# Designs tried in a protein design run: designed miniproteins, single chains, continued (4). Part 24

Each design is a single chain, and the fold is of that chain. pLDDT is the mean over its residues in the fold that is shown.

## One batch from the design tools (miniprotein)

Design m12806
Fold by ESMFold2-Fast:
Structure m12806 (fold): chain A 68 residues (1-68)
Amino acid sequence: MKISEKEKKVMSTLSDDQQANYVKTLLTREQGIIPSDEAAKVAADKILAGEVDSTEEAVKYLKENGLI
């Protein structure tokens, strides 16, 4: 699933802990994985930086970096 500009804007207004929880919920719902809070925060940072634009890309990044 593509992560929309609206979702990225919402995430940018959240605290670090809230961003991690938002991404954790998103990846659990869309990809069926339960990342750690640390992995979810890494994914949140990459999404906000524009380096990751979909939940599939987020999972790929986390797997390639040994975070899931």
Scores: mean pLDDT 83

Design m12807
Fold by ESMFold2-Fast:
Structure m12807 (fold): chain A 97 residues (1-97)
Amino acid sequence: SIPELSEEQKEIAQKAFELIEEMKEKKKDKEKEIKELLKKLIELGDLSSAMQLASLLSVLLKKEELAREILEEVLKKAEEENDEVTKKKVETLLKSG
């Protein structure tokens, strides 16, 4: 089940997704903006969207180092909040690189 997301979390996730698509289709460098938005999602506790968007950075844009950096931030936040489910998921994503 997907937890109910705040409007702010939804807007940030949507904007990050749109910037990822813009990088893929229009060859614009939006890496710094995407990184800032994903870090904000992590701070707001939307670790699930941050993990999904990091996976898109790796798969669609081949930005594997940026994806790893975001997943490491998710892992740190999950450890701080004792979120064992998210911790296991992000560790699996980091191994499957």
Scores: mean pLDDT 81

Design m12808
Fold by ESMFold2-Fast:
Structure m12808 (fold): chain A 72 residues (1-72)
Amino acid sequence: DRIDALLKEVEELLKQLEEAVKKGDEEAKKKYSQQFATTASAAGIEAVAADDEKAAERVRELIKRGDEIVKS
């Protein structure tokens, strides 16, 4: 499923973002935070279009986690 594939990509980008923050790699942090925001937005649009409430909720959770990581 395309939504499942997008959620996998968002989760992978979240892991890359966490790793960049742990290493203090500001260049990687900026790059992965932008890719994360774009991919998470796409996943959210697809979930809403499919009326998939569970996927939409998962996207919101992942966006919240990413925002907290970037602001830390």
Scores: mean pLDDT 83

Design m12809
Fold by ESMFold2-Fast:
Structure m12809 (fold): chain A 100 residues (1-100)
Amino acid sequence: SEIIEEIKEILPELNPEEQEKAEKLIKEIEEVERFLKENTDELLELVEDTYGITDREERLRLLRQQVETIARASIEGLKVYNEKGREAALELLKKKAAEL
């Protein structure tokens, strides 16, 4: 996962509390990726029922896009927290959550 590798690259630049949060984020991303892999067929049926998309490859692309969007928002939040502090990070995450 490119997303996990990006988090690992910034890990040495973080303080111990921020490193713990970043490690928890890596674990959460791994759990989401595992859930997607284990429940692919059920999630694809949900996408078909919700959006009316019958093509399996298009449904897979949409699911991957949603997972990537969440993971990217989390990484951006960590970067903003490190650069501009907690309040700015929370505002960014709230804005990104509203776009999901």
Scores: mean pLDDT 67

Design m12810
Fold by ESMFold2-Fast:
Structure m12810 (fold): chain A 76 residues (1-76)
Amino acid sequence: SASLTPEEAEQAKRTAEGVLDDARKAIAEGAPLSTIANLLTAAQLEVAMVRSAGDTETADELLKRVRELGAEADKL
């Protein structure tokens, strides 16, 4: 299996957090659903990288945020 370096895992976590913040802003601004969907997909990919690095707790917390934002987007 391809293993992430600690640096790559930390970068994936920071990227996921940034993309989730961008998704929250997009929802608040009423951005196109395609834009919101793309941001949530990008966040899910970074969460998968965090999980593959063995940080299951952080990955679970980030995935919960993705799902909460997805549910909020469904109200638009």
Scores: mean pLDDT 84

Design m12811
Fold by ESMFold2-Fast:
Structure m12811 (fold): chain A 94 residues (1-94)
Amino acid sequence: MAEAAKKKAEADKKLAEANKKIASLKLDAGLFEADALTRSNSALDSDPENGPEISKELMDEANDFVSKANAEIDAYKAEGDKVLADAQAFIDSL
């Protein structure tokens, strides 16, 4: 049916938008983690006494950022799964 094809196309478009947001979040998280690691290594190299504590704070901040990004990614994945399930339920109702 034309309605089934249209519903699938709308679901596919929404899933593609969710995937773009997921890719952006992964890139941002990776860049934040890489920057934190670089700054952590610099602290360890420049201050052997206080560097380990500074490094821990930087890595804890990076872990919190990545954790929040992963939660958003999981939310977008759940939204995508719901969109696909709703589209399939509509098609199955035909």
Scores: mean pLDDT 83

Design m12812
Fold by ESMFold2-Fast:
Structure m12812 (fold): chain A 100 residues (1-100)
Amino acid sequence: SKAIELVEKAIEALKEAKKAVEEGDREKALKYIDEALGHLAEAGNLVKDNKEAVEELNKAIEAAIKAKQLIEKNEPDEKVLKEIEKAIEHAKKALEILKK
């Protein structure tokens, strides 16, 4: 499924964003968050009729946007990482729904 592949790519990008934050490379983290947001948005459009999957994808998008905003405001890593981890968790829930 194209949607499954996109969500898997989004999860990989979010994991790379997490690693970049932990390494102090916030510019690299922003690039990976933007990549993940693109993949999550495209997946949501493909699965629009699956309400449960769309709800989890929207929660992942919201958390990823919040992580981006926290980086742009120079907020502490702990706050940024918490939102990236929330985005990963919701993306994984969407993936489990789509694999059923």
Scores: mean pLDDT 92

Design m12813
Fold by ESMFold2-Fast:
Structure m12813 (fold): chain A 98 residues (1-98)
Amino acid sequence: DRALLEAVARLLLALEEGDWAAARAAAEEIARLVPDVTAEEVLAALEAMFASVEANKENEKVKKTRELTLEMARRILEGADPEAVFEEMEKEARKLYE
């Protein structure tokens, strides 16, 4: 679980930085850790995610969810416990949907 969450965190931060080489490497790592998922499927999901975020960039909830997701990713890569970070960020995300 931790290795997968760290790979996802690396992917999200690489995307934010526009580092496509790092994003591809993280996607390949996710494919190695998740059974029955290929690197091409992870990359296709990546493209769909980018298209969705871009199409909804004016939506305030989408902006705030993206900010929370990136903060979660940064904290996990800095050595925070993924479960504790997820719990804290889930509480913040829940406030957006009240």
Scores: mean pLDDT 71

Design m12814
Fold by ESMFold2-Fast:
Structure m12814 (fold): chain A 54 residues (1-54)
Amino acid sequence: SEEEKELKILVLKIARDGTEFLIERMRKNNADPALIEKEEAALKETEERIKELE
């Protein structure tokens, strides 16, 4: 349904925002670059899924 699609988009946008915040915190705390790269890949995947549903 349209409502199910909108809910999925909302959940993905929340996940995107959370991942962006996590990446910023990881960078400020000098986290392992490989872990940051994994989170950046996850962010890109989430953004692609949002575009596909819109």
Scores: mean pLDDT 87

Design m12815
Fold by ESMFold2-Fast:
Structure m12815 (fold): chain A 90 residues (1-90)
Amino acid sequence: SDIVLANGLIDALQNGDETTAKIYLNQLKSKKNTLGKGAINDLVNAALYYDFSKVNKSIIQELYDLLDSQPNKTPLMELALGKLKSYLNK
């Protein structure tokens, strides 16, 4: 499920496993038009509460693009996008 993919990405990022993170991120990107609210909420919460300062900028950009592609952005999604963008502008 997309929730499993989202949490697989979060766990890989938390463990510094960039290779595994890219695999899960690519699978989520392939499903970007059909992502459920649960998967989106998990990714948004990770972006807000997880330290991505050491994550590769290409991964942060792809996560930003994935979340930015979603329609009807909530205020929390906009905060998450802002935080991801701050990592890209360092």
Scores: mean pLDDT 85

Design m12816
Fold by ESMFold2-Fast:
Structure m12816 (fold): chain A 87 residues (1-87)
Amino acid sequence: MPSLEEILAKVDAGFEAVREAIAATDDPAAQRLYLLLFAREVAELASTLDEASRERLLAHAKERIRELGAEFDLPEAAAEAIRLLEA
């Protein structure tokens, strides 16, 4: 089983890939889709973890989503992605 540190590093690499994909397109529908698809992957990963590790991963992912929402002016997409993590 990977360590929480390894999981957080992998998730950060995934958010950097999402950031690059969002930056590479002017299509707001594509930008929203990239963010939501990765948020869903993170939620699925979090569901396989113990409670303490899940809480830390979700807190970290929510912060990264807020940062992307602010950087690219995607407040609705960011809120929807955070809602997926809280389900």
Scores: mean pLDDT 86

Design m12817
Fold by ESMFold2-Fast:
Structure m12817 (fold): chain A 78 residues (1-78)
Amino acid sequence: SSDENLHSLGEEAARVLMARGFPYEEVQEVALYIAEKAKEYEGKMKVSKEEKDELLARIGATESVEEALAVVDEFFAK
């Protein structure tokens, strides 16, 4: 379900950022922000597997926490 996919999004983003060598505190900031947004949009937004994978790829391509958070903001603003 979309709710299950959104719930796991923060954890999957954390794994991607940790694999890239981001500090633990920065990884947690992004993951918690995604979890908060996912909870806010629960029941209001449907996300496909493909859309989730694209978001994770964009997050994985960022060079800073600020860029990662901007990508997340853009995703949930649409």
Scores: mean pLDDT 77

Design m12818
Fold by ESMFold2-Fast:
Structure m12818 (fold): chain A 70 residues (1-70)
Amino acid sequence: AAAAKQAQADALIQQAGDYSRQAGVEMTRVINEGRRRGELEKAVEEAKKIGDEADTHRANLLAQAQAILA
């Protein structure tokens, strides 16, 4: 049924949002740790990698949701 597919897509969209929020928390943690250790520049680079990986996971989950609704 269309309603079941919508529920599956909605769950994937929610998971994508959860990944983005968790990545934001981790990026903030990494930057704060780097600032405390005097390694801010290195921490910013590490945080960017975390953000890039989260963006990839988000895009994959959203693509799966789109495919279910197609």
Scores: mean pLDDT 83

Design m12819
Fold by ESMFold2-Fast:
Structure m12819 (fold): chain A 107 residues (1-107)
Amino acid sequence: LDELREEVAKATLEFVRIAKQAGLTDEQIAEIVRAITEAVRAGMPPDEAADLGVELLEKHAPLTPEQRERARKAMRRFAEAIQRVLDALGTTEPLPRPAGFPPAPKP
């Protein structure tokens, strides 16, 4: 988890830097971080969670096309890092499947 924690911290720092450059307060940045985290936890793909984050960012400050693209990229990295943490936590609870075959077909 240390490598994943470093990736989350790095992605968060990059996103915070971009949001502060756009004129957001620490409180507004925390709100967006929470929204992205909750979306990813609810099963939203990182790309969609990043788009949600950009929409919330634009609600607080107008973005140039360049700033919008950089913000989306940073938010996507953050969402992907959160997804990796959730995946790693999920793998610590292996579902007990009976030894044998076949696994139940996917619906």
Scores: mean pLDDT 72

Design m12820
Fold by ESMFold2-Fast:
Structure m12820 (fold): chain A 56 residues (1-56)
Amino acid sequence: MAPLGPPGGLPGPYSPREVAERILRTLTAAGLSVAQQRAVLEQHHQGEGVEILPLP
């Protein structure tokens, strides 16, 4: 354990990237279009202000 000072790192347990990937994996396992999900993920990444994702 080595604290480098003030909090400057993203929260690991519920990071938006990690959460999105987990959701994508679940949808992929269900047989959803992974390619479309990737496109939506990229759009979501650029639009950090938006939280609601449109249906495929």
Scores: mean pLDDT 58

Design m12821
Fold by ESMFold2-Fast:
Structure m12821 (fold): chain A 71 residues (1-71)
Amino acid sequence: MTPEELKRRVQRAGDIGIEVAKKNGNPELIEEIRKLYETALKAAEQGDEEAVNKALVRIGKLIAEADPRLQ
């Protein structure tokens, strides 16, 4: 996957995660997702798909913890 494709994937996941966190009224979760998003973007710039995937998995877990209905 190209760095540009990885960045686009990270941006989509981050935007979705932030939107879910906003709907749950959890500003602390929004900040945690933003930090992971920044980490994933740096990894994407290096073409490090493994690091990108790890960051996206962490974002997904945070969303699931905020909304137990997603379990």
Scores: mean pLDDT 75

Design m12822
Fold by ESMFold2-Fast:
Structure m12822 (fold): chain A 107 residues (1-107)
Amino acid sequence: MTVTQPSSVVAYEGESVQIYSTSSEPMLNADWYFQKPGEEPELIASGSTVAPKYEGRFEVVRVSDKTWALIIRDAKPEDSGVYYTTVTTSSGSATGAGTTLTVKPRR
């Protein structure tokens, strides 16, 4: 079982960002983690349930059986960091290599 994420995504402040995670097998669940530079990884969402700290701008959408998307609305420079997906399938769990998001300020 393999999990694939884009290695990098670049956005400008105020844009909507979509980060896709694709599994070689149908996903039963996906957990999203965010790691800021110098901080420990923090859970953003488990399945479709977004953690209270990230409610409002962050959403998780099941695109298909094998692809889930993290959507970040009104991107902010503080959203910059590495996003990891841990996918659960019938054969077990695996974590993607991570997506580095760079949000460039407009000012």
Scores: mean pLDDT 85

Design m12823
Fold by ESMFold2-Fast:
Structure m12823 (fold): chain A 70 residues (1-70)
Amino acid sequence: IDDTERVLATLLAWIGSGRLRPGDLISPSELARRLGVSRGPVNEALRRLAELGLVELTPRGARVLRPYPR
């Protein structure tokens, strides 16, 4: 597993456990520091989560989405 897969697995676990809740902001730089990885793998993992509809990409990182729009 590369750093991107590790970040993705960690974020999926945090969303599934409720550690990350709808509306929460994810800072790529803070997450990279916490997980001991560079920012590139974090940005790629956030892009993959956005493709899954779990987060919305923002200019400063990502926001965790609700399971439904309203």
Scores: mean pLDDT 78

Design m12824
Fold by ESMFold2-Fast:
Formats: C-alpha cells, sequence, structure tokens
Structure m12824 (fold): chain A 62 residues (1-62)
C-alpha cells in the first residue's frame, strides 16, 4: 500500500534502516533488494517525497 511505502521512507530518513528493510520485505521485496534500496536512499539524502517515489518504483518492479 502507498501508506506503508510512505512509512518505509520515513523510517529510512529517521535512520531506522532495519525497520525499513523489514517493512519493504512485507511489501514484497526480497531482503537483498530491500537492503540495497534502503542503503542507497540513506546515502542519497533525498526528500521524503523523492524517497517514496524510488521505493514505489522498486516495489512495482518486483
Amino acid sequence: SMERLREAARLILAGDHEGAIRLLQEEGLSETVARVVVHDLAKAKLSLEEAIRVIERAVRAS
């Protein structure tokens, strides 16, 4: 759901990377893909809305 993807983005920006990885796995990403997405977004210093768009594309591609 979009609400859960938004929550994953918030967790990443708050520094709760393990929480974000777990939530993205619940949304259908493998652990490997979820971990890559979270680490890349954490390094990129994106806004919340930018992070949500990246996560949405990753989930849709899975």
Scores: mean pLDDT 83

Design m12825
Fold by ESMFold2-Fast:
Structure m12825 (fold): chain A 75 residues (1-75)
Amino acid sequence: MTVDEILDSLLLSLKEQIEKYGIDSKSHPRSGLTKEQIEDLLKLTEERDWPGFIEFLRKRNLLDDESVARLRELG
């Protein structure tokens, strides 16, 4: 998968989850993310900020080090 395909898939998934469940939940039931984390992630994916997206996931321990390294190599 390309970076663009990953970002498009993630953006679509986030928008569908927000539409179905809203972002007002203390913890989003499908993603395990808080409202603030969902809003930050949505902004990063809409802005196509791949380096910022990887840093978001790394800083919040949402991916292991191997997955972070692999995703960085794609961008």
Scores: mean pLDDT 69

Design m12826
Fold by ESMFold2-Fast:
Structure m12826 (fold): chain A 99 residues (1-99)
Amino acid sequence: EELLKKAAEHLEKAAELFRQAAEIDPVSRDYFEVAAGFAETAARYAKEGDIDKSLIYAGFALGWAKKALEVSTSPEARRLAKEAIDHLEQAIEYLEKAK
């Protein structure tokens, strides 16, 4: 399904951006790495057609990303994280449309 493919692409892009944020901000690193891991898990479930699990893990990624933003002191890491959150939100929209 085209919608699930688009969701997976956005989730993978979000994970990439969270990893980039983690590399440049040691204070928020662990939170961004957890967010990246959940985004990758969500992408895997989207590729498998498990919409419900993909949505759950995308939600976990959003929660951890918000926590990372609360503690982050790097403007560049915050910019990357906000871009990643935009990709997560797009993925969630595609997943909801695929239901």
Scores: mean pLDDT 89

Design m12827
Fold by ESMFold2-Fast:
Structure m12827 (fold): chain A 61 residues (1-61)
Amino acid sequence: SVAEELEREIQRALEASDLAALDAVEAKVRDYERAGLLTPEQAARLLSLVDAARTLIAKQS
């Protein structure tokens, strides 16, 4: 599913400490929600994962 694909993208961005990749995934999540490809619940969960990943990267610095 697109939700599972986006979760994998978030995990890869976190592993790479790539904030630009997280920004790109966040934009993609919002776009897919607007297009109806993600439910609001799926989008909210993915955005929470993006926020958590940003926090973890900030903690590593």
Scores: mean pLDDT 86

Design m12828
Fold by ESMFold2-Fast:
Structure m12828 (fold): chain A 105 residues (1-105)
Amino acid sequence: SKIEQIQRLVDELFAQLDAILAQLKAGEISFDQAVARMKELLDEYITKLSKIDPELAAFLEKLREESVSALESFRAEGVDDQLAMELVVGSLATALSTQLTSLRL
């Protein structure tokens, strides 16, 4: 079903976001590299979702913009780079999970 296709894509997206976080925590990539990879990953999944659900793709595009803004704000406030990324990824997961629950109703 359409909902099952969306759920698979969202699960894949978060698995890859978790992998970026794990690489950052392990010191394998810099914060700037983690942010760049997160943006590229979000753009990839926005494109994939736009073929199935354009409204959900637009929602993820808004979340991408809010995530970048949040990371810039955290850096300006002196929040630790790793903690900032954890908070942003967690916020993305919560927002998208809430949106998917809405689609099942």
Scores: mean pLDDT 86

Design m12829
Fold by ESMFold2-Fast:
Structure m12829 (fold): chain A 91 residues (1-91)
Amino acid sequence: SVVEEIKEEYEKAGAATMTLEDAEIERESDGEVYKVTKVISSIEVKPEVVEEIRESLAEVADLEAARLIAEEDARYGVGEALVKLFHKQLL
């Protein structure tokens, strides 16, 4: 699955373990509820992965939803990684 592919990339790049959990995020503009996968990790990711996530942000059609997901992830891990997961799930 897309989620498993992303997890594999992060584990290889960050040499770390990650836990993925399902979550619901509401978009502020129209109240739409998105099903997303939260990345829960206390381990650093490599700079290469961070830059790849930035590229994903530029590709996201709904940047507002991506931003909300990143803000919510402040409690549970790498917000930028969450944005990338959402992007691939949306497509």
Scores: mean pLDDT 50

Design m12830
Fold by ESMFold2-Fast:
Structure m12830 (fold): chain A 98 residues (1-98)
Amino acid sequence: DSMKAKNIVLANMSEELAKKTLKEILVDRGVDEKKAEEAAELAVNGATFKEIVEKTGLSKRTLAVAISAVGLLNVEAQLLVDLGLAESMEEAAREVAL
């Protein structure tokens, strides 16, 4: 459900603020500025986690950490499980929180 991905990025923030925050976090984590901008734009426009990873080539973990920093840790943990990046909600929550 693409609307769930958009809600993850937009929780408690405007689209502009969420996009800016995602980009800044990705750049701080060592992501190229152009890829960070593209990933942030895709996320606020409702792209799935898989689509963002495929289009940008970013590490799944790096992208998950950036998205969690915009405020939906529990939804992001479920997304990691659904995408096969974690075996359980407990593992996903642990990885995203760290």
Scores: mean pLDDT 63

Design m12831
Fold by ESMFold2-Fast:
Structure m12831 (fold): chain A 104 residues (1-104)
Amino acid sequence: SMEEVKRLLELMIRSLDRTIEEMRANKDDPAKARLIADMALGVLHVALAVGKLVYPDSPAVERAAELVDEAEARFAALKDGSVEDIIAVMEELRRRLEELLREV
Protein backbone atom coordinates (compact mmCIF):
# COMPACT_ATOMS: atom_id res chain seq x y z
CA SER A 1 0.00 0.00 0.00
CA MET A 2 1.04 3.66 -0.34
CA GLU A 3 1.05 4.00 3.48
CA GLU A 4 3.50 1.07 3.81
CA VAL A 5 5.79 2.59 1.12
CA LYS A 6 5.62 5.95 2.96
CA ARG A 7 6.63 4.22 6.23
CA LEU A 8 9.56 2.52 4.44
CA LEU A 9 10.82 5.90 3.13
CA GLU A 10 10.40 7.45 6.62
CA LEU A 11 12.42 4.57 8.13
CA MET A 12 15.20 5.05 5.53
CA ILE A 13 15.36 8.80 6.29
CA ARG A 14 15.59 8.11 10.07
CA SER A 15 18.34 5.54 9.40
CA LEU A 16 20.31 8.14 7.37
CA ASP A 17 19.89 10.75 10.14
CA ARG A 18 21.47 8.31 12.63
CA THR A 19 24.23 7.41 10.14
CA ILE A 20 25.11 11.11 9.61
CA GLU A 21 25.18 11.69 13.41
CA GLU A 22 27.48 8.67 13.93
CA MET A 23 29.80 9.82 11.11
CA ARG A 24 30.03 13.30 12.67
CA ALA A 25 30.80 11.69 16.06
CA ASN A 26 33.63 9.74 14.36
CA LYS A 27 35.00 12.56 12.13
CA ASP A 28 38.47 12.16 13.73
CA ASP A 29 38.48 8.44 12.74
CA PRO A 30 38.09 8.53 8.92
CA ALA A 31 38.35 4.73 8.50
CA LYS A 32 35.50 4.16 11.00
CA ALA A 33 33.35 6.97 9.53
CA ARG A 34 33.84 5.49 6.05
CA LEU A 35 32.90 1.99 7.31
CA ILE A 36 29.73 3.42 8.93
CA ALA A 37 28.73 5.01 5.58
CA ASP A 38 29.55 1.84 3.58
CA MET A 39 27.54 -0.42 5.92
CA ALA A 40 24.58 2.01 6.02
CA LEU A 41 24.39 2.19 2.19
CA GLY A 42 24.64 -1.63 2.01
CA VAL A 43 21.72 -2.02 4.45
CA LEU A 44 19.59 0.46 2.44
CA HIS A 45 20.47 -1.38 -0.80
CA VAL A 46 19.32 -4.74 0.67
CA ALA A 47 16.16 -3.19 2.18
CA LEU A 48 15.20 -1.74 -1.24
CA ALA A 49 15.93 -5.06 -3.02
CA VAL A 50 13.38 -6.62 -0.61
CA GLY A 51 11.08 -3.59 -1.10
CA LYS A 52 11.00 -4.21 -4.87
CA LEU A 53 9.86 -7.82 -4.23
CA VAL A 54 7.11 -6.73 -1.77
CA TYR A 55 6.02 -3.60 -3.73
CA PRO A 56 6.90 -4.52 -7.37
CA ASP A 57 4.60 -1.86 -8.89
CA SER A 58 5.72 1.04 -6.65
CA PRO A 59 7.41 3.87 -8.62
CA ALA A 60 8.53 5.34 -5.26
CA VAL A 61 10.41 2.16 -4.23
CA GLU A 62 12.03 1.98 -7.71
CA ARG A 63 13.06 5.67 -7.46
CA ALA A 64 14.40 5.19 -3.90
CA ALA A 65 16.54 2.27 -5.16
CA GLU A 66 17.92 4.48 -7.99
CA LEU A 67 18.79 7.21 -5.44
CA VAL A 68 20.65 4.71 -3.21
CA ASP A 69 22.51 3.31 -6.28
CA GLU A 70 23.54 6.90 -7.21
CA ALA A 71 24.73 7.54 -3.62
CA GLU A 72 26.75 4.26 -3.65
CA ALA A 73 28.42 5.34 -6.92
CA ARG A 74 29.24 8.81 -5.50
CA PHE A 75 30.60 7.21 -2.31
CA ALA A 76 32.79 4.79 -4.35
CA ALA A 77 34.19 7.77 -6.34
CA LEU A 78 35.32 9.35 -3.01
CA LYS A 79 38.02 6.71 -2.24
CA ASP A 80 40.32 9.53 -1.06
CA GLY A 81 37.50 11.85 0.05
CA SER A 82 37.24 13.51 3.45
CA VAL A 83 34.63 12.51 6.07
CA GLU A 84 32.89 15.82 5.25
CA ASP A 85 32.67 14.85 1.53
CA ILE A 86 31.11 11.48 2.45
CA ILE A 87 28.64 13.15 4.87
CA ALA A 88 27.64 15.48 1.99
CA VAL A 89 26.76 12.38 -0.11
CA MET A 90 24.59 11.03 2.75
CA GLU A 91 22.91 14.44 3.28
CA GLU A 92 22.12 14.71 -0.46
CA LEU A 93 20.60 11.18 -0.43
CA ARG A 94 18.50 12.16 2.62
CA ARG A 95 17.28 15.35 0.87
CA ARG A 96 16.33 13.42 -2.30
CA LEU A 97 14.43 10.79 -0.22
CA GLU A 98 12.54 13.57 1.63
CA GLU A 99 11.54 15.08 -1.76
CA LEU A 100 10.34 11.62 -2.87
CA LEU A 101 8.39 11.15 0.40
CA ARG A 102 6.51 14.44 -0.25
CA GLU A 103 5.43 13.11 -3.71
CA VAL A 104 3.99 9.83 -2.29
Scores: mean pLDDT 88

Design m12832
Fold by ESMFold2-Fast:
Structure m12832 (fold): chain A 86 residues (1-86)
Amino acid sequence: SMAKKLAEEIREAYELGRKAEDPSALPEEEKEKIREATAIITGILMLEHAEEIGELNESLKEAIELAKENDSPEVRKVVEELVAEE
């Protein structure tokens, strides 16, 4: 499914960013994928905590809109796994 493919792409982009010795030296296409994945991750977290954060600024609203377009159980699971601490 498209949702499963998107979830895998988000995980891969996030891991690529983490594994890079210098993320700023990555090719522009890879940096764009990391930026989009980070925005989706942030937006999903904001959606889950929207009731607790109260007031949203424009950047958070934009992240939330992007998250709504890409929201799925598979994407949410990847986000939770990527940001979870032991």
Scores: mean pLDDT 75

Design m12833
Fold by ESMFold2-Fast:
Structure m12833 (fold): chain A 124 residues (1-124)
Amino acid sequence: SIDDILASYQKERWPDLLRKVLEGDEEALEIVGYQLIELMLETKDPYETAELFVENFATLTRTYVFLNNPFREGFIRAIRELIEKTPAFWEELSEENIREVAKAIKEMLETDPLLKALREAAAR
């Protein structure tokens, strides 16, 4: 599970996961892709998947700003729209689907206005 992957990650390194995701790091994006596919297979609902992911990601990375509107709602919406636009990627947990979801998340971070602003803020 994503928890098993993150358990091998030192606690001090979890805040760096957000920065690596925002920087477009392939390994960090694949970790996020894995977690999202796993959640989608469990919930079978794009909204529940997005909400649970944002809450879990905020907790693990200690990025609690994601729990406050408008960032929380903006992030949930962006992930939900990504899932709804790419139904084939969420059918099974496979290496190919993890890579496709990671790529889609990277494109989402580059195109969504709220996530763009978050990336610029993280870069100082």
Scores: mean pLDDT 72

Design m12834
Fold by ESMFold2-Fast:
Structure m12834 (fold): chain A 115 residues (1-115)
Amino acid sequence: KKLELLREIVRLILRGDLEGAIELYKKEVGTTPEMEEAEKEYLAMPREELIELAREEAEKGNLLAMVVLAGLEQSREALERLIAELKRRMPSFSPSAQEVAQIVIEEAEERIREL
C-alpha cells in the first residue's frame, strides 16, 4: 500500500507533474501550513528557476532533488544519470531503501521508453 503510493508519486514527478504528485501526497498522507505555503511558492515559481534550484540541491548530493530535476528536465540523459546513480548506491541501502530505489529505476526506465 505505501510502496504503491510511492510508485504513483514517483511516476508523476518523473513525468513532470509535480502538482499532481503534491495533490496525491496531500490526499493520502495529509499536509501542514508550512507544506501548503511551500507548495504555493514552488508552483508559482518559473520552470527555469525551479530547475536551477533542483540542480543546486542535486549537486549537493540530495537524491530527492535528483529525481525532481530528472522530472523537470524531461530528458533521456537526466533519467539515465538518475538510474546510474541509484544503481551505484543501491548495494549500500537498507532492504526497504533498495525497494524504493528499484521503484524509481523502474519508473525512470518506463519514462525513457516514452521519450
Scores: mean pLDDT 77

Design m12835
Fold by ESMFold2-Fast:
Structure m12835 (fold): chain A 89 residues (1-89)
Amino acid sequence: SKLLEELRELIESLPEDISLDEALAEVREFLAEYLGEEVLPLMEKVKEALESDSLPNPESLSKLELEIIRLLAKKFNKENLLKQLEEYE
């Protein structure tokens, strides 16, 4: 998906010292061009997973939500979240 490739490039281009909140804001702004208002509930789910370092039920998440969580979890070294993502893929 072109969207997922551009999203990966965006997240990888973010500064190493960027905060999670700032990174979430950058991702939200990028996705708003594709999703409009639907970006807000999507980003709330992503934020909750990253802040808790836990993925509740991966089947309840879309492939886009899972990929955003994976990319940000890798960026911020969320090891528990990354382990859960590998186990469910």
Scores: mean pLDDT 81

Design m12836
Fold by ESMFold2-Fast:
Formats: sequence, C-alpha cells, structure tokens
Structure m12836 (fold): chain A 87 residues (1-87)
Amino acid sequence: DEVEAEIQRLIDEKYRGLSEEVALPLAYLQVARRLLGLDPDKLITPEEFAALPEEVRRPFQMVLGAALGIFSLEDGKIAFEKLLEAL
C-alpha cells in the first residue's frame, strides 16, 4: 500500500505527462533503487550490482531493463513484485 502510493505519486508528479507504459516502469525503478539503498539518479555500478543479494539481482536487472524499454512493462511488474518479496 505505501509502495503503491509512492509509485502513484511518482507518476502524478515526477513523470507527469508521460504515458503509463513509460511512467510506470520508471516509477518501479525509482522505488527499487531507494529500497536497495542505491542512488536513484545514477546507473548502478558493477560493484554495487555484485553487492546485491543474489535473490534481488535478477529482479532488479529486469526492472532496470523494463525502464529502458528492453523488457515489457509486464516483465517489469512481475520482477518488481519478486524484488519486494525478496526484501
């Protein structure tokens, strides 16, 4: 519920004017970075990625890929849900 509210706020404020298909993956990535203690405005370094728990690394990579348009929104949503379960 709190995470869902944060995502909605990001869409309404930071990503206002973008389509949902673009804004939603970007919001997932922003929240994922914050929950992992990463800088939300930077690309993750190889060292930071290697330091992530194994169960979190693949979901994070899929969320990042969805935000970049490499993976679908559906893949990004499933990966984000798995990331929340692993935390």
Scores: mean pLDDT 80

Design m12837
Fold by ESMFold2-Fast:
Formats: sequence, structure tokens, C-alpha cells
Structure m12837 (fold): chain A 67 residues (1-67)
Amino acid sequence: SMGERLAGEALVELARRRGGVSVREAAAIGTKYGGGGVASVAGMLAKDKGRETVSAEEAEEARRLAE
């Protein structure tokens, strides 16, 4: 969906610029753009590794999986 595409683009861009995006910020991006799928997958990937921060690679993987 357009919301998932926009959320995915925003999440990847922020993760690259900051060196990571918190799971909390990823959830907020999902809510803002209507891209809950991408945000949820990104949060799961981070939590499964015991991290509270989504890396750029994890954000890109989440974007691919939600598409």
C-alpha cells in the first residue's frame, strides 16, 4: 500500500542518517503513514536480536517483507 511504501521509505532514510531508529520511533512512523506492517516487522527484527534500535539493514529487510 502507499502507507507501507511511505513508512518504509521514511524508516530506511532515518535509519541511514541516524545510524538507527528506535522501535518506538518506527512504530510512530507506521502510525503516521498508515504503514503498520513495515513498522511491526522492523520492531520484531530488532527485538529478536535483543535490541531496541532498528538498523538500516533491518529497515530495508522489513520494507521488502511488507511489500
Scores: mean pLDDT 79

Design m12838
Fold by ESMFold2-Fast:
Structure m12838 (fold): chain A 109 residues (1-109)
Amino acid sequence: SEEEKLREELEKAIEIGRRLAEAFANQDFQKLIDILKEQAKESFGKEISEEEAIDKLATFLSKLSGVEKEEIKELIKNPSLPLPEEVVKALKEIAERLKKELEELEKKL
């Protein structure tokens, strides 16, 4: 039925959202890249490279934090580097927003 399909898609969306929220909250760039690559393949049948995933993530975070894209790429590639406060704030804001959207989706189950 249409309702069963909608429920299955909502459960999948909630699971992906939880993984994303945790990765953003933990500042885990590798996990974010892995999720982006998995979703590109599942949703579009498109294999994206590691470099393309890094570029997309850096573009997104640059727009939110105001930090230059190339600086964010370097931070993603070098886990030993400390994150600028603006990037940390952007990651936490995304995590909080995702948690709120997840709560709304769970109410529809």
Scores: mean pLDDT 83

